# Designed miniproteins, single chains: the designs that were tried, part 57

Each design is a single chain, and the fold is of that chain. pLDDT is the mean over its residues in the fold that is shown.

## One batch from the design tools (miniprotein)

Design m2083
Fold by ESMFold2-Fast:
Structure m2083 (fold): chain A 60 residues (1-60)
Amino acid sequence: SDIARVDAMIAAYRAGRPVTPDDRRFIARVAGVSVQTIVDRMAAGVQPIDILNDIRDRLR
């Protein structure tokens, strides 16, 4: 499920794994935005874990 993948990604990022291109595509899809929007938000200092927590809250 999308929630299970979000939880796995949050755990991986907390463990220090870098964000991959596949991760950005998944985040963009479940957030309903473009991949470029996710790239821009991360470049602006929004942490990947915070983006995923927001998505998790919307999916529940």
Scores: mean pLDDT 83

Design m2084
Fold by ESMFold2-Fast:
Structure m2084 (fold): chain A 97 residues (1-97)
Amino acid sequence: ATEEAKKLYEELYPEILKRLEEELEGVVSKEQLEAAAEYAAALATELIMEGVPREEAIERALEEAKEKALTKSEEELVALAVGARIRMIGVAIDKEL
């Protein structure tokens, strides 16, 4: 039942990536931007599964991802994205989704 979490993540990722590109393209590397978008999509998915409204979850995730993209290295962003995805899967398992 992790498939619903994966579907939600896949639906959110392109929307989040586009919104981050609009604000951060040319400010951070493509790799940093992609890692930040992966982090934000996983965090937004977790928040939605925990009952946070979609728009609020996306907004919170974007705000955190933007701060991290500007203050963290690429390696730190990749680690954060991986951690967020693990947590997202853990929540999906706990919720029996």
Scores: mean pLDDT 83

Design m2085
Fold by ESMFold2-Fast:
Structure m2085 (fold): chain A 91 residues (1-91)
Amino acid sequence: SMAEKVDAFLALLGAVLTWARRHGSAEEQKEVEAIASETLERLQAAIDAGASEEEIKEIMLEGLDKFLALAERMGAEEMAAAIRALKAELE
């Protein structure tokens, strides 16, 4: 269901934030927090507005693409793999 996909996305977002806080530089942590904040705000606004499942999925995929680029730049192999797995499930 879409609710299950949103829940999985939120769990992954929490994992990315935790990973960045433990292993990232102050600049990388700031970047992850900015992406997370923007994506959560857009996702919540879309859900509250009754947006389509396709629109909700697009917001999550855009967030995942930004996290993937950052994870790859940081050399976070396991995190990048987790992001790719969720992207494949959403596509």
Scores: mean pLDDT 87

Design m2086
Fold by ESMFold2-Fast:
Structure m2086 (fold): chain A 66 residues (1-66)
Amino acid sequence: SKIDEILEKIKEAVAKGKVTEEEKEELLRQLSELSDEERQELFARAVKEDPAVGAALHELLKELEK
């Protein structure tokens, strides 16, 4: 699913300790295509799997809302 794909990419970025500009732009683009319900589901899953992944996703969602 799209949610699973985005979650996997964020987990990889957190594990590497860095996100490239291109990776960030692609993640923001994918997040912008999600509905509010899908974003809430993605965030809930991220926090449940790893607080660090949840924090990274929160920063991306915050950037998207600006």
Scores: mean pLDDT 80

Design m2087
Fold by ESMFold2-Fast:
Structure m2087 (fold): chain A 80 residues (1-80)
Amino acid sequence: EGELAARLAEAAAEKAEELGALEAAEYFRRAAEAARAGDLEKAAEYEQKAIEELAKDPEKARAVTEAVAAKGRELLAELA
């Protein structure tokens, strides 16, 4: 679902922005917008660019991944 993908990307963007990874945060925000528009291919492209930017700092990448995992667990509980 585009809404699920968008909410996960928004969680990633918020954490990346909090950590000062502003370029990665912008790409995650673009991914969320694309997912809500139903363009999952573009959403995946932006997500990949965000991940490549985060790869420059493994500690920030880990923190973003943990935030997304926590949001994913929360959303799965809503769907179950």
Scores: mean pLDDT 82

Design m2088
Fold by ESMFold2-Fast:
Structure m2088 (fold): chain A 93 residues (1-93)
Amino acid sequence: MKSKKELVLEAIGLVLRGIGMLVELEIRERLGRLPSREELEELIREAEELLREAEELLEEAKELGDEELAKLAERAIELLEEAIRRLRELLER
């Protein structure tokens, strides 16, 4: 089992990656420089992999009874689900 410190750092990393994806999409939209279809498909794959990691982390947090870690994992899931939703909408445009 990973240490609590390692799990917290992983959770923070996932939150920051989710934020980064959403911020990048917002900036690209404002600049009229949206990702290509190939870039969107790659970003969706990346976000789906990160979402799986965040979901696994949430289950581990629940097993540990770590409420703060669970909140971080839930935040990462929320951000990654929103990123995937926006990326898919752009792909289907």
Scores: mean pLDDT 85

Design m2089
Fold by ESMFold2-Fast:
Structure m2089 (fold): chain A 66 residues (1-66)
Amino acid sequence: SKEELLKELSKYLSPETLERVKKLSLEELKKVLEFEKEVEEGLADIQRGLSKYLESKGLPPLPVKE
């Protein structure tokens, strides 16, 4: 349901942004969630690669977003 999508989105969006997106349709919310998941997955791949590179140079790894 729309409420279930909003709960899942709460892992990615601030409470203020959630209140704004609550006005969107179920279909629009699903697209936002898919976009956020794609961004998270892509950023995780980039962060892993860069952190390994930095570690190989004796530098601390990048902080990862929660």
Scores: mean pLDDT 72

Design m2090
Fold by ESMFold2-Fast:
Structure m2090 (fold): chain A 60 residues (1-60)
Amino acid sequence: HMSKEERLKEFIEKLKARLKEQGVSEDEMNRIIEEVKKRLEAAFANGDESAVKRIEDELL
C-alpha cells in the first residue's frame, strides 16, 4: 500500500524513535539517520528492493 517515499519516511521515523529510546543525542541521531537515508535512497535508485528490505530488517 505504501510508495517507496512513504516507506523511506516510515522507516526513518521508526529509526528515530528507536535511537531516542536508546538515549542517543539528537546530533548523533541526525548523523546516523542521514547516513541510513542515503543508503536506502541509493538502494531505491538501483531498484534493489532486496537491499532495502535487508536494511529495514537489520536496523529495526
Scores: mean pLDDT 76

Design m2091
Fold by ESMFold2-Fast:
Structure m2091 (fold): chain A 51 residues (1-51)
Amino acid sequence: SMEEELKKNRERIRKEARAAGLTDEQIDLMLGENVDEAIERMRKRAEEARA
């Protein structure tokens, strides 16, 4: 099914994106997974980086 192919592609994309230096939060946003949690984590990281 298309869903099975998308799942395999998603796994490959995650591996390649990590190798390219993306965070898990950025990858989740790109794939549309755990979007609210990813946004909150990124917001907290940005706040800490400004301190």
Scores: mean pLDDT 75

Design m2092
Fold by ESMFold2-Fast:
Structure m2092 (fold): chain A 66 residues (1-66)
Amino acid sequence: MITVVATGLDARGAAAVALIAIGDGGRATVSGGEKATVVATGLSEEGARAAARAAEDSGGTAEISG
């Protein structure tokens, strides 16, 4: 069970990370105003990598744990 915390996201980046997490059978919590943070949990290794790449593509940062 892998968790990804993505920070510094715009609205499109936050949506992309959340959709990847949900598509992988995980859960995503989105918070923040002008810059969003997404905490994605219950991911596979492949889902975690995809979520991290989506965050990086949006100019944000991602931390993977598990």
Scores: mean pLDDT 83

Design m2093
Fold by ESMFold2-Fast:
Structure m2093 (fold): chain A 65 residues (1-65)
Amino acid sequence: MSKIIGAEIRIIGLGFEYGIAVKVRHVDDTLVVTIEKSDPAKVAALKKAIEEEAKRLGLKVEIVE
C-alpha cells in the first residue's frame, strides 16, 4: 500500500475509534487533518495519536479544528 494512502486510512481509523469525525486531505508533502469539536480529553488523545502516526511514517501533518 502506498505510504500516503496507508497514513490516510490509519488516521481515518483513529477518528472512528475515538468517535470524532475527521477529514484528511493530502497537500504536497503534508496531511491536513480537520477534526470536529468534541470532548477536549479525547481530542487531545486523538491529536497525539495522529502526530505519532505521522512521525512514525516521516510525514508532515497539520491539525485543524
Scores: mean pLDDT 78

Design m2094
Fold by ESMFold2-Fast:
Structure m2094 (fold): chain A 110 residues (1-110)
Amino acid sequence: MELSEELKKALEELEKAKTSEERGLVLKKFLDSLGIDETEDLSFEVTGESAENVKLTLTFKGKTLTFYSEDFVDDFKLEKIPNNVLQTISEFLKKEAQKRLLKFIEEVAK
């Protein structure tokens, strides 16, 4: 999956979501794009007031790690990036997010 494109779609759907159920569906779709499974001890939540202010919160054993939309977009202007470049960027962002998540999990598990 193209993480940057899925993130953009998740942000747009999050802005339109007015109920917790709708936000939950956006979250599930976003998690699928990351290839990360939810467990009892590991959960994700996407919150935000607008597409520009979205944040992804990871909770593991009562500790939290927050990623902001800027953490996934970085210096890239998604609307101006060719589709053939988006795949490379999405793979990079997915790998970066996974590295941050693994480091956080390792620190909490110690």
Scores: mean pLDDT 50

Design m2095
Fold by ESMFold2-Fast:
Structure m2095 (fold): chain A 72 residues (1-72)
Amino acid sequence: MNEEVRELTRKGLEALEAGDRETAEEYLAKLEELQKKNPSAEGYMALAVLHDKLGDAEKAREYFLKAAELAA
C-alpha cells in the first residue's frame, strides 16, 4: 500500500473513532484526489471503507467495485 494512502486512511479512521465526521471527510477528500492522480486497488478499498463508516452505502459500493476491478 502507498504510504500516503495508508496515512490518510489511518487519520480518517481515527477521526471517525473520535466522532469527528468533519475531519474524517477532509481526509476522505484528500484520498479521493490521490486516487484521481494515481488510482490503486488499495486506495479505492480505503475510500470504500471510509464511506461505509460514514454511512454512505452507495459510495462505498462504487469504490468497492472499482477496487475489485483494479485487483482483477
Scores: mean pLDDT 81

Design m2096
Fold by ESMFold2-Fast:
Structure m2096 (fold): chain A 66 residues (1-66)
Amino acid sequence: MTKEQAEEYLEKAKKAYEEGDYVTAMGYALNALLGDPENEEAAELFREATRKAFERAIDAAIEKQK
């Protein structure tokens, strides 16, 4: 993976996040970080997307378990 490919993944991650697809955004943001570990924007987006996706999944799972 190159910096150019990382940038492509970051753009896809931002688009997915904007559309509310946090799981998809998390995946793309992770790939962006793998290609450019110093990219703070990718790191921040990965954290936010992961938090949103995890919060949704955990909330739904816990509520269903209760």
Scores: mean pLDDT 78

Design m2097
Fold by ESMFold2-Fast:
Structure m2097 (fold): chain A 82 residues (1-82)
Amino acid sequence: SAVERRREQLEETVRNAKRYVENAIKTNASAAEVAADVLRGLAKYFRKRGEEDPSSRQVDLEAAEEAERLAEIAKAEAEKLK
């Protein structure tokens, strides 16, 4: 179904985002801060997508929540690296 394809795409995007954040944190504080900003933007995109398509709202909101969680992790780790 379209919803299952959307879920698979979102799961892949979230996996890639997690790897991106992990690599940024290993680099330095500045990279981690940039990653936090990027993930906040990604979360806003997923929330907007969920608002526009009720059929995929649940999976889009779950992806948004995970992106927000990753952004907070990146931000917290950036503060520790300062």
Scores: mean pLDDT 86

Design m2098
Fold by ESMFold2-Fast:
Structure m2098 (fold): chain A 69 residues (1-69)
Amino acid sequence: DDIIKKADDLYNEADRKRQAYDSLTTGSEQNKKVGDTTTSDSLTDSAKKYKDEYNTLKTQGDNLKSLGS
């Protein structure tokens, strides 16, 4: 069941991107609270990139799982 394994691999990669997004968002909030808006903004921009990658990988995994089910 190669398709299901491929979907699982994509979901695992998506989960890593989601974890990166969560970490960067937390870092952004912490830096904003201490008045470091430059670092906060930079972390927010990086977080958006990881969120986009997460959404793309999740959609690809969902499509493969639908094909394999």
Scores: mean pLDDT 84

Design m2099
Fold by ESMFold2-Fast:
Structure m2099 (fold): chain A 59 residues (1-59)
Amino acid sequence: MEKEIEELDRRIEELNRRLREAVERGDLRTMMDVGVEIVDLAVQLVLAKKELAKKKEKE
């Protein structure tokens, strides 16, 4: 699970870079698509961190 959280963080960083490039180019479609993906991954990251914290409480 910790590796999964690191993977999600890395993917969000890559998408943030693409979002910045799309903003600089004025590519509204790419901005929307990348923005939605970032939000989805951010939600998954929060849920994964919550599950990891819950598992550590059982140890």
Scores: mean pLDDT 78

Design m2100
Fold by ESMFold2-Fast:
Structure m2100 (fold): chain A 67 residues (1-67)
Amino acid sequence: SEASRLVAEKELPAVEEALARVRELLAQGRDDEALALAKSHGVIADSAEEALAKLERRRANGLAALA
């Protein structure tokens, strides 16, 4: 829908940045900080791995809305 596309255009850059930063923190072994960062972007998760998966899905949904 048009609404989903507008949301994706507005939110996708922030999701991409969050995903990149979460991956960087995980690479540094900073799992608690990675999880906290993902939660600050509205992700509800009990682990950094779950948070990463949810951010990747949010990115995929955003890209699909723009296609």
Scores: mean pLDDT 80

Design m2101
Fold by ESMFold2-Fast:
Structure m2101 (fold): chain A 82 residues (1-82)
Amino acid sequence: MSREEILQEAIKALEELLKNPDKEKAIKKLEELRKKAKESGDEDLATLLDLAIDGLKVTSEEGLADALQQIVDALKEKLASL
């Protein structure tokens, strides 16, 4: 997968999760995409996804929707910079 495709897939998946926030599903999806980033040799994208995963792991249930939105916004900014 290209960097653009990984970013688009991450954004779409997390935006769907914003409708029904699920921390475990969000982490699992980002871990799958991080693996794809590493397999494509994109260490910078893999690091960005690692930071997002770590942020979600320490997020409370009450803060989950806001954390997901912040990650979506960061990924959209990264996509726009390509």
Scores: mean pLDDT 82

Design m2102
Fold by ESMFold2-Fast:
Structure m2102 (fold): chain A 65 residues (1-65)
Amino acid sequence: MEEEFEREVLRALGEIYLGIGNLLKSRGDFAGAAESYRKAAELFEQSGDTEAAQHARKLADEVEA
């Protein structure tokens, strides 16, 4: 239960940072968006959600290109 709960918390934090990245991107803050997407990717990796982590990394790469 505890390890599963920790993974769910990490996933939720990843979703929050993904949302922050999307918001910053919409405001033209591409550097801030990239940083938020990278934080989201790291959190998703720690939660074991490799698909979400890859998605967040792709968003970071695209916004900083």
Scores: mean pLDDT 82

Design m2103
Fold by ESMFold2-Fast:
Structure m2103 (fold): chain A 83 residues (1-83)
Amino acid sequence: MELSLEEIEKKVEEALKKVEEILEKAKEKGDEELAKYAEEAKEKIKKLAKELFETVGQEPRLKLLEEIEKITEETEEKLKKAE
């Protein structure tokens, strides 16, 4: 399966949106630990997205996307445990 750069960018945007929503929910609940985790996750995703954009070749881009998706999933799991 070959993802276009635009499809990868869309997945990165979806990941950032999910983490942002978790951050907002954490702030609404007053969960300082979850809020800090989500803020750190957002910064990590931004750094990985920058590396992904600068990277040449599909395989290394997909590995960076996998890392972004993993961080997003770990952040969602933190929210579920806080419920």
Scores: mean pLDDT 80

Design m2104
Fold by ESMFold2-Fast:
Structure m2104 (fold): chain A 57 residues (1-57)
Amino acid sequence: MLVQAVEDFEARLPTELSFKKGDLFEVLKEVNENFWYVKNLKTGEEGYVPKSFLEEV
């Protein structure tokens, strides 16, 4: 499943990814109702991201 950032986010934990609006991610795992574990398609980095900052494409 592909998702796209709807706004910028700065990671607060070392396991989270920082990203910019428009960044594309592949969802690797649904963790809970608030977080996905994703891979950034441009950088190849993996980490946790808040679902509220992303939309399905």
Scores: mean pLDDT 85

Design m2105
Fold by ESMFold2-Fast:
Structure m2105 (fold): chain A 116 residues (1-116)
Amino acid sequence: MTDAYRELEEAVRAGDERARKALEGITLMKQAVYDLETGRLTPEEVLRLAREALEKMREAFPDNPRIVELGEAALKAIEGAVRSTDPAEKQALIDAAHKAIDGMVREAAEELRRRR
């Protein structure tokens, strides 16, 4: 686990509602990427989870455009991976989604630190 993810979990335990929504959004986005990689869900269900995740991030941090940009980047990468028929392109897009999600975790933890 990254230190940033641990900071979010600690904030949730302390009763921070923004941290709770952010962690829910991050968890849903990670689940969408995992289900895309394993072929467990249909493309429609993967995209539904990714869109729900982005909405939770917008609700958690409406005043942080960087978190929203990272969430939109993750969604765009997931949408591209779902549509790709090239295994190499699909893997590159999955990797891009993971990087965007890691960026969202770091930015969310930083936002919560600024508000302490």
Scores: mean pLDDT 83

Design m2106
Fold by ESMFold2-Fast:
Structure m2106 (fold): chain A 65 residues (1-65)
Amino acid sequence: KEEQLKKGRELYEEGVKAAKAGNYDEAIDKFSQAIELFRQAGDEEAAKEAETALLTTKSAKDLMA
């Protein structure tokens, strides 16, 4: 559980960095992986945070720049 949370957070941070750099495909992949790990760990709030980041990244490139 704690290992999944640590991995999920690491992937979430990598996704944020990728999105800010304009690497949206990489960010989408990272956020998707983070969501799955957070759900496996039972952290629904962290999963929702990552889902919001994923949707924002998909909807408009300029919003994550």
Scores: mean pLDDT 77

Design m2107
Fold by ESMFold2-Fast:
Structure m2107 (fold): chain A 64 residues (1-64)
Amino acid sequence: SEEEKERNKKVFEAAKLLADYRIAGKADEVTVEEIALRVGYESVEEFEEDFLKRFGIPPSALLA
């Protein structure tokens, strides 16, 4: 569905942003909540659930 495609797009964009912060040594300068809101999620909980379903790991794992 279009809704599923849009969610997958947002989650993929978030993964790239999280990875970029980690690679730049700036993992401590950003939160999962900030990334979720930046990619267009209204709910951090829904973002975390969608991210986990897509990648098999929580978004916080990319900042650890």
Scores: mean pLDDT 84

Design m2108
Fold by ESMFold2-Fast:
Structure m2108 (fold): chain A 70 residues (1-70)
Amino acid sequence: MMSKEEVIEEAKRLMEEGKYEEATELLSKYAQEVNAPAPSAEAQREASELFGQGKYDEAFALLLIDSIEK
């Protein structure tokens, strides 16, 4: 099993390559395996701003990373 740090680094690499769907899938699978808690209020606010800009994949990745880092 990948470590939390490895999963986050791989997801960030995928996002830099524009592979947001793959990054979100990786993060989502890891979050489910570790029963990650709900994202912070700060992350939810940042995600709402991204949703408003139409950056849905970036918003989901942000929420998942915050959830995993807790």
Scores: mean pLDDT 79

Design m2109
Fold by ESMFold2-Fast:
Structure m2109 (fold): chain A 60 residues (1-60)
Amino acid sequence: GPKLAEVTEDYTAKTPDELSLEKGDLLLILEEVDENYVLALNAKTGKEGLVPKSILEILK
């Protein structure tokens, strides 16, 4: 099934394609884009975008 991830630190989007996130936000991982980024949906805001893997903890 789709993977959940928790945001480990606050993050401000650097490009229009990225999500701005708060520590503790829950994301649904839609796809892995590359080794450094995922495409994710923020469950709190309903927004979709690119997120660096380095700020995520993958949950079940």
Scores: mean pLDDT 84

Design m2110
Fold by ESMFold2-Fast:
Structure m2110 (fold): chain A 63 residues (1-63)
Amino acid sequence: SMEELQEFAAEKALLKAVLEALAAGATILGTESRIVSETEAEGVVTTDEGVYRARLTLEEALK
């Protein structure tokens, strides 16, 4: 379903942001994911070195 694809995209976007923060050596203080539109999701990671964001379309999430 579309809701399952949106959830998957949000989880994948969050994972991407988490991996970028960890690769930078940052300490993760908080995580958030959101559906931006019917076709886009965003992951946000708050760290001691700033905020890391990743945004994915549903199409990008399936690749």
Scores: mean pLDDT 85

Design m2111
Fold by ESMFold2-Fast:
Structure m2111 (fold): chain A 95 residues (1-95)
Amino acid sequence: SISDKLREILKQLSDEDKEKFLTALARIEGEVLSGRPISDETLELLKEIYKKNPQLAKEFLDALIERYKSSPDPFFRDVAKALEEAKKKIEEELK
């Protein structure tokens, strides 16, 4: 399941990277809730994780996006869309 994948991936992240990722996610949720675009500060937190382990970060973001997209709550679908936009920007800038 997606939840099992997320749990497995989280256990492979360092405590520092896990905390940074969860902080970035909470910031994204707050920004979406307030009708704001993802801030540069939030994007930089995600980039730091992505630079350390791009494959693991990509797999985690993909699994999280799929989890939120499957939600019946339109708020979480908007969060998924914001995460997809963030992922595109990070991958484009780290080429």
Scores: mean pLDDT 78

Design m2112
Fold by ESMFold2-Fast:
Structure m2112 (fold): chain A 80 residues (1-80)
Amino acid sequence: NVKKAIELAKKAIELAKEGNVEEAEKQLLEAVRLAESTGILEHQIAAGMALLVYAVGKLIGEEQEGIIKGAEVLIKGLEE
C-alpha cells in the first residue's frame, strides 16, 4: 500500500527529529519494504534510492540525517 508507505516515511521523519533514531529506522525500513512490494518499477527505484541515502548516512555517522533524507526521497518518489 503506497499510502501506508508514505505514512510510515513521514512518521520516520518525525521520530528522527525527536531523537528516536531506533524507531525512526524501523519505520523507514518498513516503508521501504512496502514500496518494494508494490511491483511498480518507479516505486522500487524510490525505495532503492531511499535505502542508499539512509545507508550512506549511517556509514558517515549521520544516521539521523540519513533517515530523514532517505524518507524524503521515498515520499517524493511515491507521490509522483
Scores: mean pLDDT 86

Design m2113
Fold by ESMFold2-Fast:
Structure m2113 (fold): chain A 58 residues (1-58)
Amino acid sequence: DKLSVEELRDLAEKAVKSLEGTSRYQEAQDLLAAAEKITDPEERKKAYLELLKKLGYP
C-alpha cells in the first residue's frame, strides 16, 4: 500500500500540527521543512514516510 506524495504531505502536516505545544514540535517542523525542500517526488515520499515513522505513525 503506497500513498501519493500529496497524501503523505497531508498526513505529515497533520502529524506535525498534532505535536503543537509539545517538546517534539520543533523537531517535527524541521523534518517537514527538510522534506518540502526535496524536489524529487520519490525522495520526498521517503522523507515524509521517515517523518511519520519517527512520530509513531504506522
Scores: mean pLDDT 78

Design m2114
Fold by ESMFold2-Fast:
Structure m2114 (fold): chain A 65 residues (1-65)
Amino acid sequence: GKEEALRKAGEALKAAIEAGDLATARAAGWQMGKVLGVSTAEGGALAGEAGGVDPEVAARASSAP
């Protein structure tokens, strides 16, 4: 379900942020935005919250160029 997808994306996003891999963080945010019907930044924030990352940090990482 969406909860499992959010948790899995949150784990990937947390690992990507720890590794400095902004491309993977952005991909996770984009995928969650697509699944939830929200923006990439909002998708990243929701995934980050589920994965134990500050939602603002997760949103910024998933929005990085």
Scores: mean pLDDT 75

Design m2115
Fold by ESMFold2-Fast:
Structure m2115 (fold): chain A 69 residues (1-69)
Amino acid sequence: STSFIGPNPFSDDAMREAGITREQAERIERRQAGAIRAMELTLEGRVDEALATGDEAGRQAALGVLGLQ
């Protein structure tokens, strides 16, 4: 059977457990998607695009990768 443990913050049960609304979950999803995309672009060496992605979340993700030694 197909089951997931992590990627269900937007299910009704997960939202109820976390005490968040669908609108809040959508905001979190957009922020996380931006951060993930920024991380991918940074790892590909496309740092300028990574810094422009996801606004503050994208910048933090790119700086995090660049700060790893």
Scores: mean pLDDT 61

Design m2116
Fold by ESMFold2-Fast:
Order: structure tokens, then C-alpha cells, then sequence
Structure m2116 (fold): chain A 55 residues (1-55)
């Protein structure tokens, strides 16, 4: 699914930037929470990924 692809991209970006496994796991849970509670989950997760890329 598109959601699973975005979560995989989020994990990859965090790992490439040197974040710890604990931070990556927290980010996975946050992305899943956004998917369950947001009216526009794909857009919100894309925004999260872009914010991380800019750091």
C-alpha cells in the first residue's frame, strides 16, 4: 500500500541520517498513529518525511 511505502521511506531516511533504532521505532509508531487518527494520513506522513530530510 502507499502507506506502507511511506513508512518504509521514513525508516530508510532516519537510518541514513544516523538515527538510533529506538528513534526509528518511535517514528514508525507515530506514522501508524497518524494513519489511524488523521483525515489526510498520506499527506501528514509525507510532511513528516520532508521535515526530516531538511534536518
Amino acid sequence: SELDKLIEELEKILKEKGYSPVVIEVARHEARRIAETSDNPLEEIKKLIERIKKQ
Scores: mean pLDDT 81

Design m2117
Fold by ESMFold2-Fast:
Formats: sequence, C-alpha cells, structure tokens
Structure m2117 (fold): chain A 84 residues (1-84)
Amino acid sequence: SKAEAIARLRELLEEARRLGDEVLARVIEQAIAVLEQDGSPLELEIQLGLLGIVRGVAKLIGDERTAALADEAIEVLDALLATL
C-alpha cells in the first residue's frame, strides 16, 4: 500500500542521512513528497529514474551501502507502481 511504501521509504531516508548521503536522501525525500501529495505515476517514474542514476554512480565508485539503499528504494516504488 501507499502508506507502507511511505513508511519503508522513511526508514531508508533515515539510513541515507546516517550515511551522510545527501543526494540519495534528497531523492528519497522527493519520492515521499510525491506519494504524500498523491502525485502522478509519471512523477514516481521520474523519482525511479533518479534513484537508478544514484545506484549506477554508487556502483561505479564502489559505494556498496548507497547502492543497496537505492536498490531497496527502487523495489519499494516499483512494487507500488505495479499496483497503481
């Protein structure tokens, strides 16, 4: 559900903030805002694209923790989009 997705994204946001990953934190925060404002599926797809870029860069530079958090955020949004 949307509420479960928001709750999980908030947990991932907290973890991103603990790691000091401000870029990942900002993208997750924007995804939460889109969900809370009943934003369009297109707006969620844009956030998915941004998370994919963050994941790709993290993997390229060997930031395994950021890549793992981005992967989890992508899974949350993908699962939600499949039910919309």
Scores: mean pLDDT 86

Design m2118
Fold by ESMFold2-Fast:
Structure m2118 (fold): chain A 97 residues (1-97)
Amino acid sequence: SVEKLREATERLIRLVEETARRNGVPEAVRDRLVAIIRGAGAGIIGLLEAGEISEEEAKEQMRNVVRFVAAELRAAGVPEEVVEEFLRRAYEIIDSL
């Protein structure tokens, strides 16, 4: 549902902010990653509301966004163990949709 996807987007934003803050990711990088999730979430919601994509396609698009954010966290020097925890928690949020 659109409502659940909106809630999931906000939960993903909080998860990224907490992970970035705890691991010394620069504020500019953190803000960019938050903006990416917010923008992607809004776009996916718009497509779902318009009936242009299915709920399964929306979930897969969110998984792609989360994988991109994970790669950026790695590039910013976040330890692999932390990135793996981030991915597990992010997938749990998406799979709850």
Scores: mean pLDDT 89

Design m2119
Fold by ESMFold2-Fast:
Structure m2119 (fold): chain A 55 residues (1-55)
Amino acid sequence: GDIIEDLKKKANEAASLGDVEATLKALEDLVKVSEGAEKEFAKLSLESAKEAISG
């Protein structure tokens, strides 16, 4: 499948399981492979996840 779609599924599955490390890794990978609006969305999701962990 599309690597972007695969990473989105992976991030959502990890988040559903409460796997913080897997969620962050999938979102970081998504930022690296995405472009334009999708990349900006991925960056916002990653920052939100980091903030949730930090307090």
Scores: mean pLDDT 79

Design m2120
Fold by ESMFold2-Fast:
Structure m2120 (fold): chain A 68 residues (1-68)
Amino acid sequence: SAKEDLEKLKEELSKDPDIEAELIGDDTLVIRSTKSVETLIGIALRIIGDYPNFEVSVKGNEITIKAK
């Protein structure tokens, strides 16, 4: 399910000490980092490639991932 995929993604990304990930409801994952926007864009592009059914957006130091 989308929720299980988001929970697994949260656990994977939270292993990076510069990244904080929060699951909101059953369909939204928010990722925050102190890294540059370029670093977050790289992470977002990887997620788009691996999870084509997710909508990914990047603003400042925050990535939002939503199940479509």
Scores: mean pLDDT 76

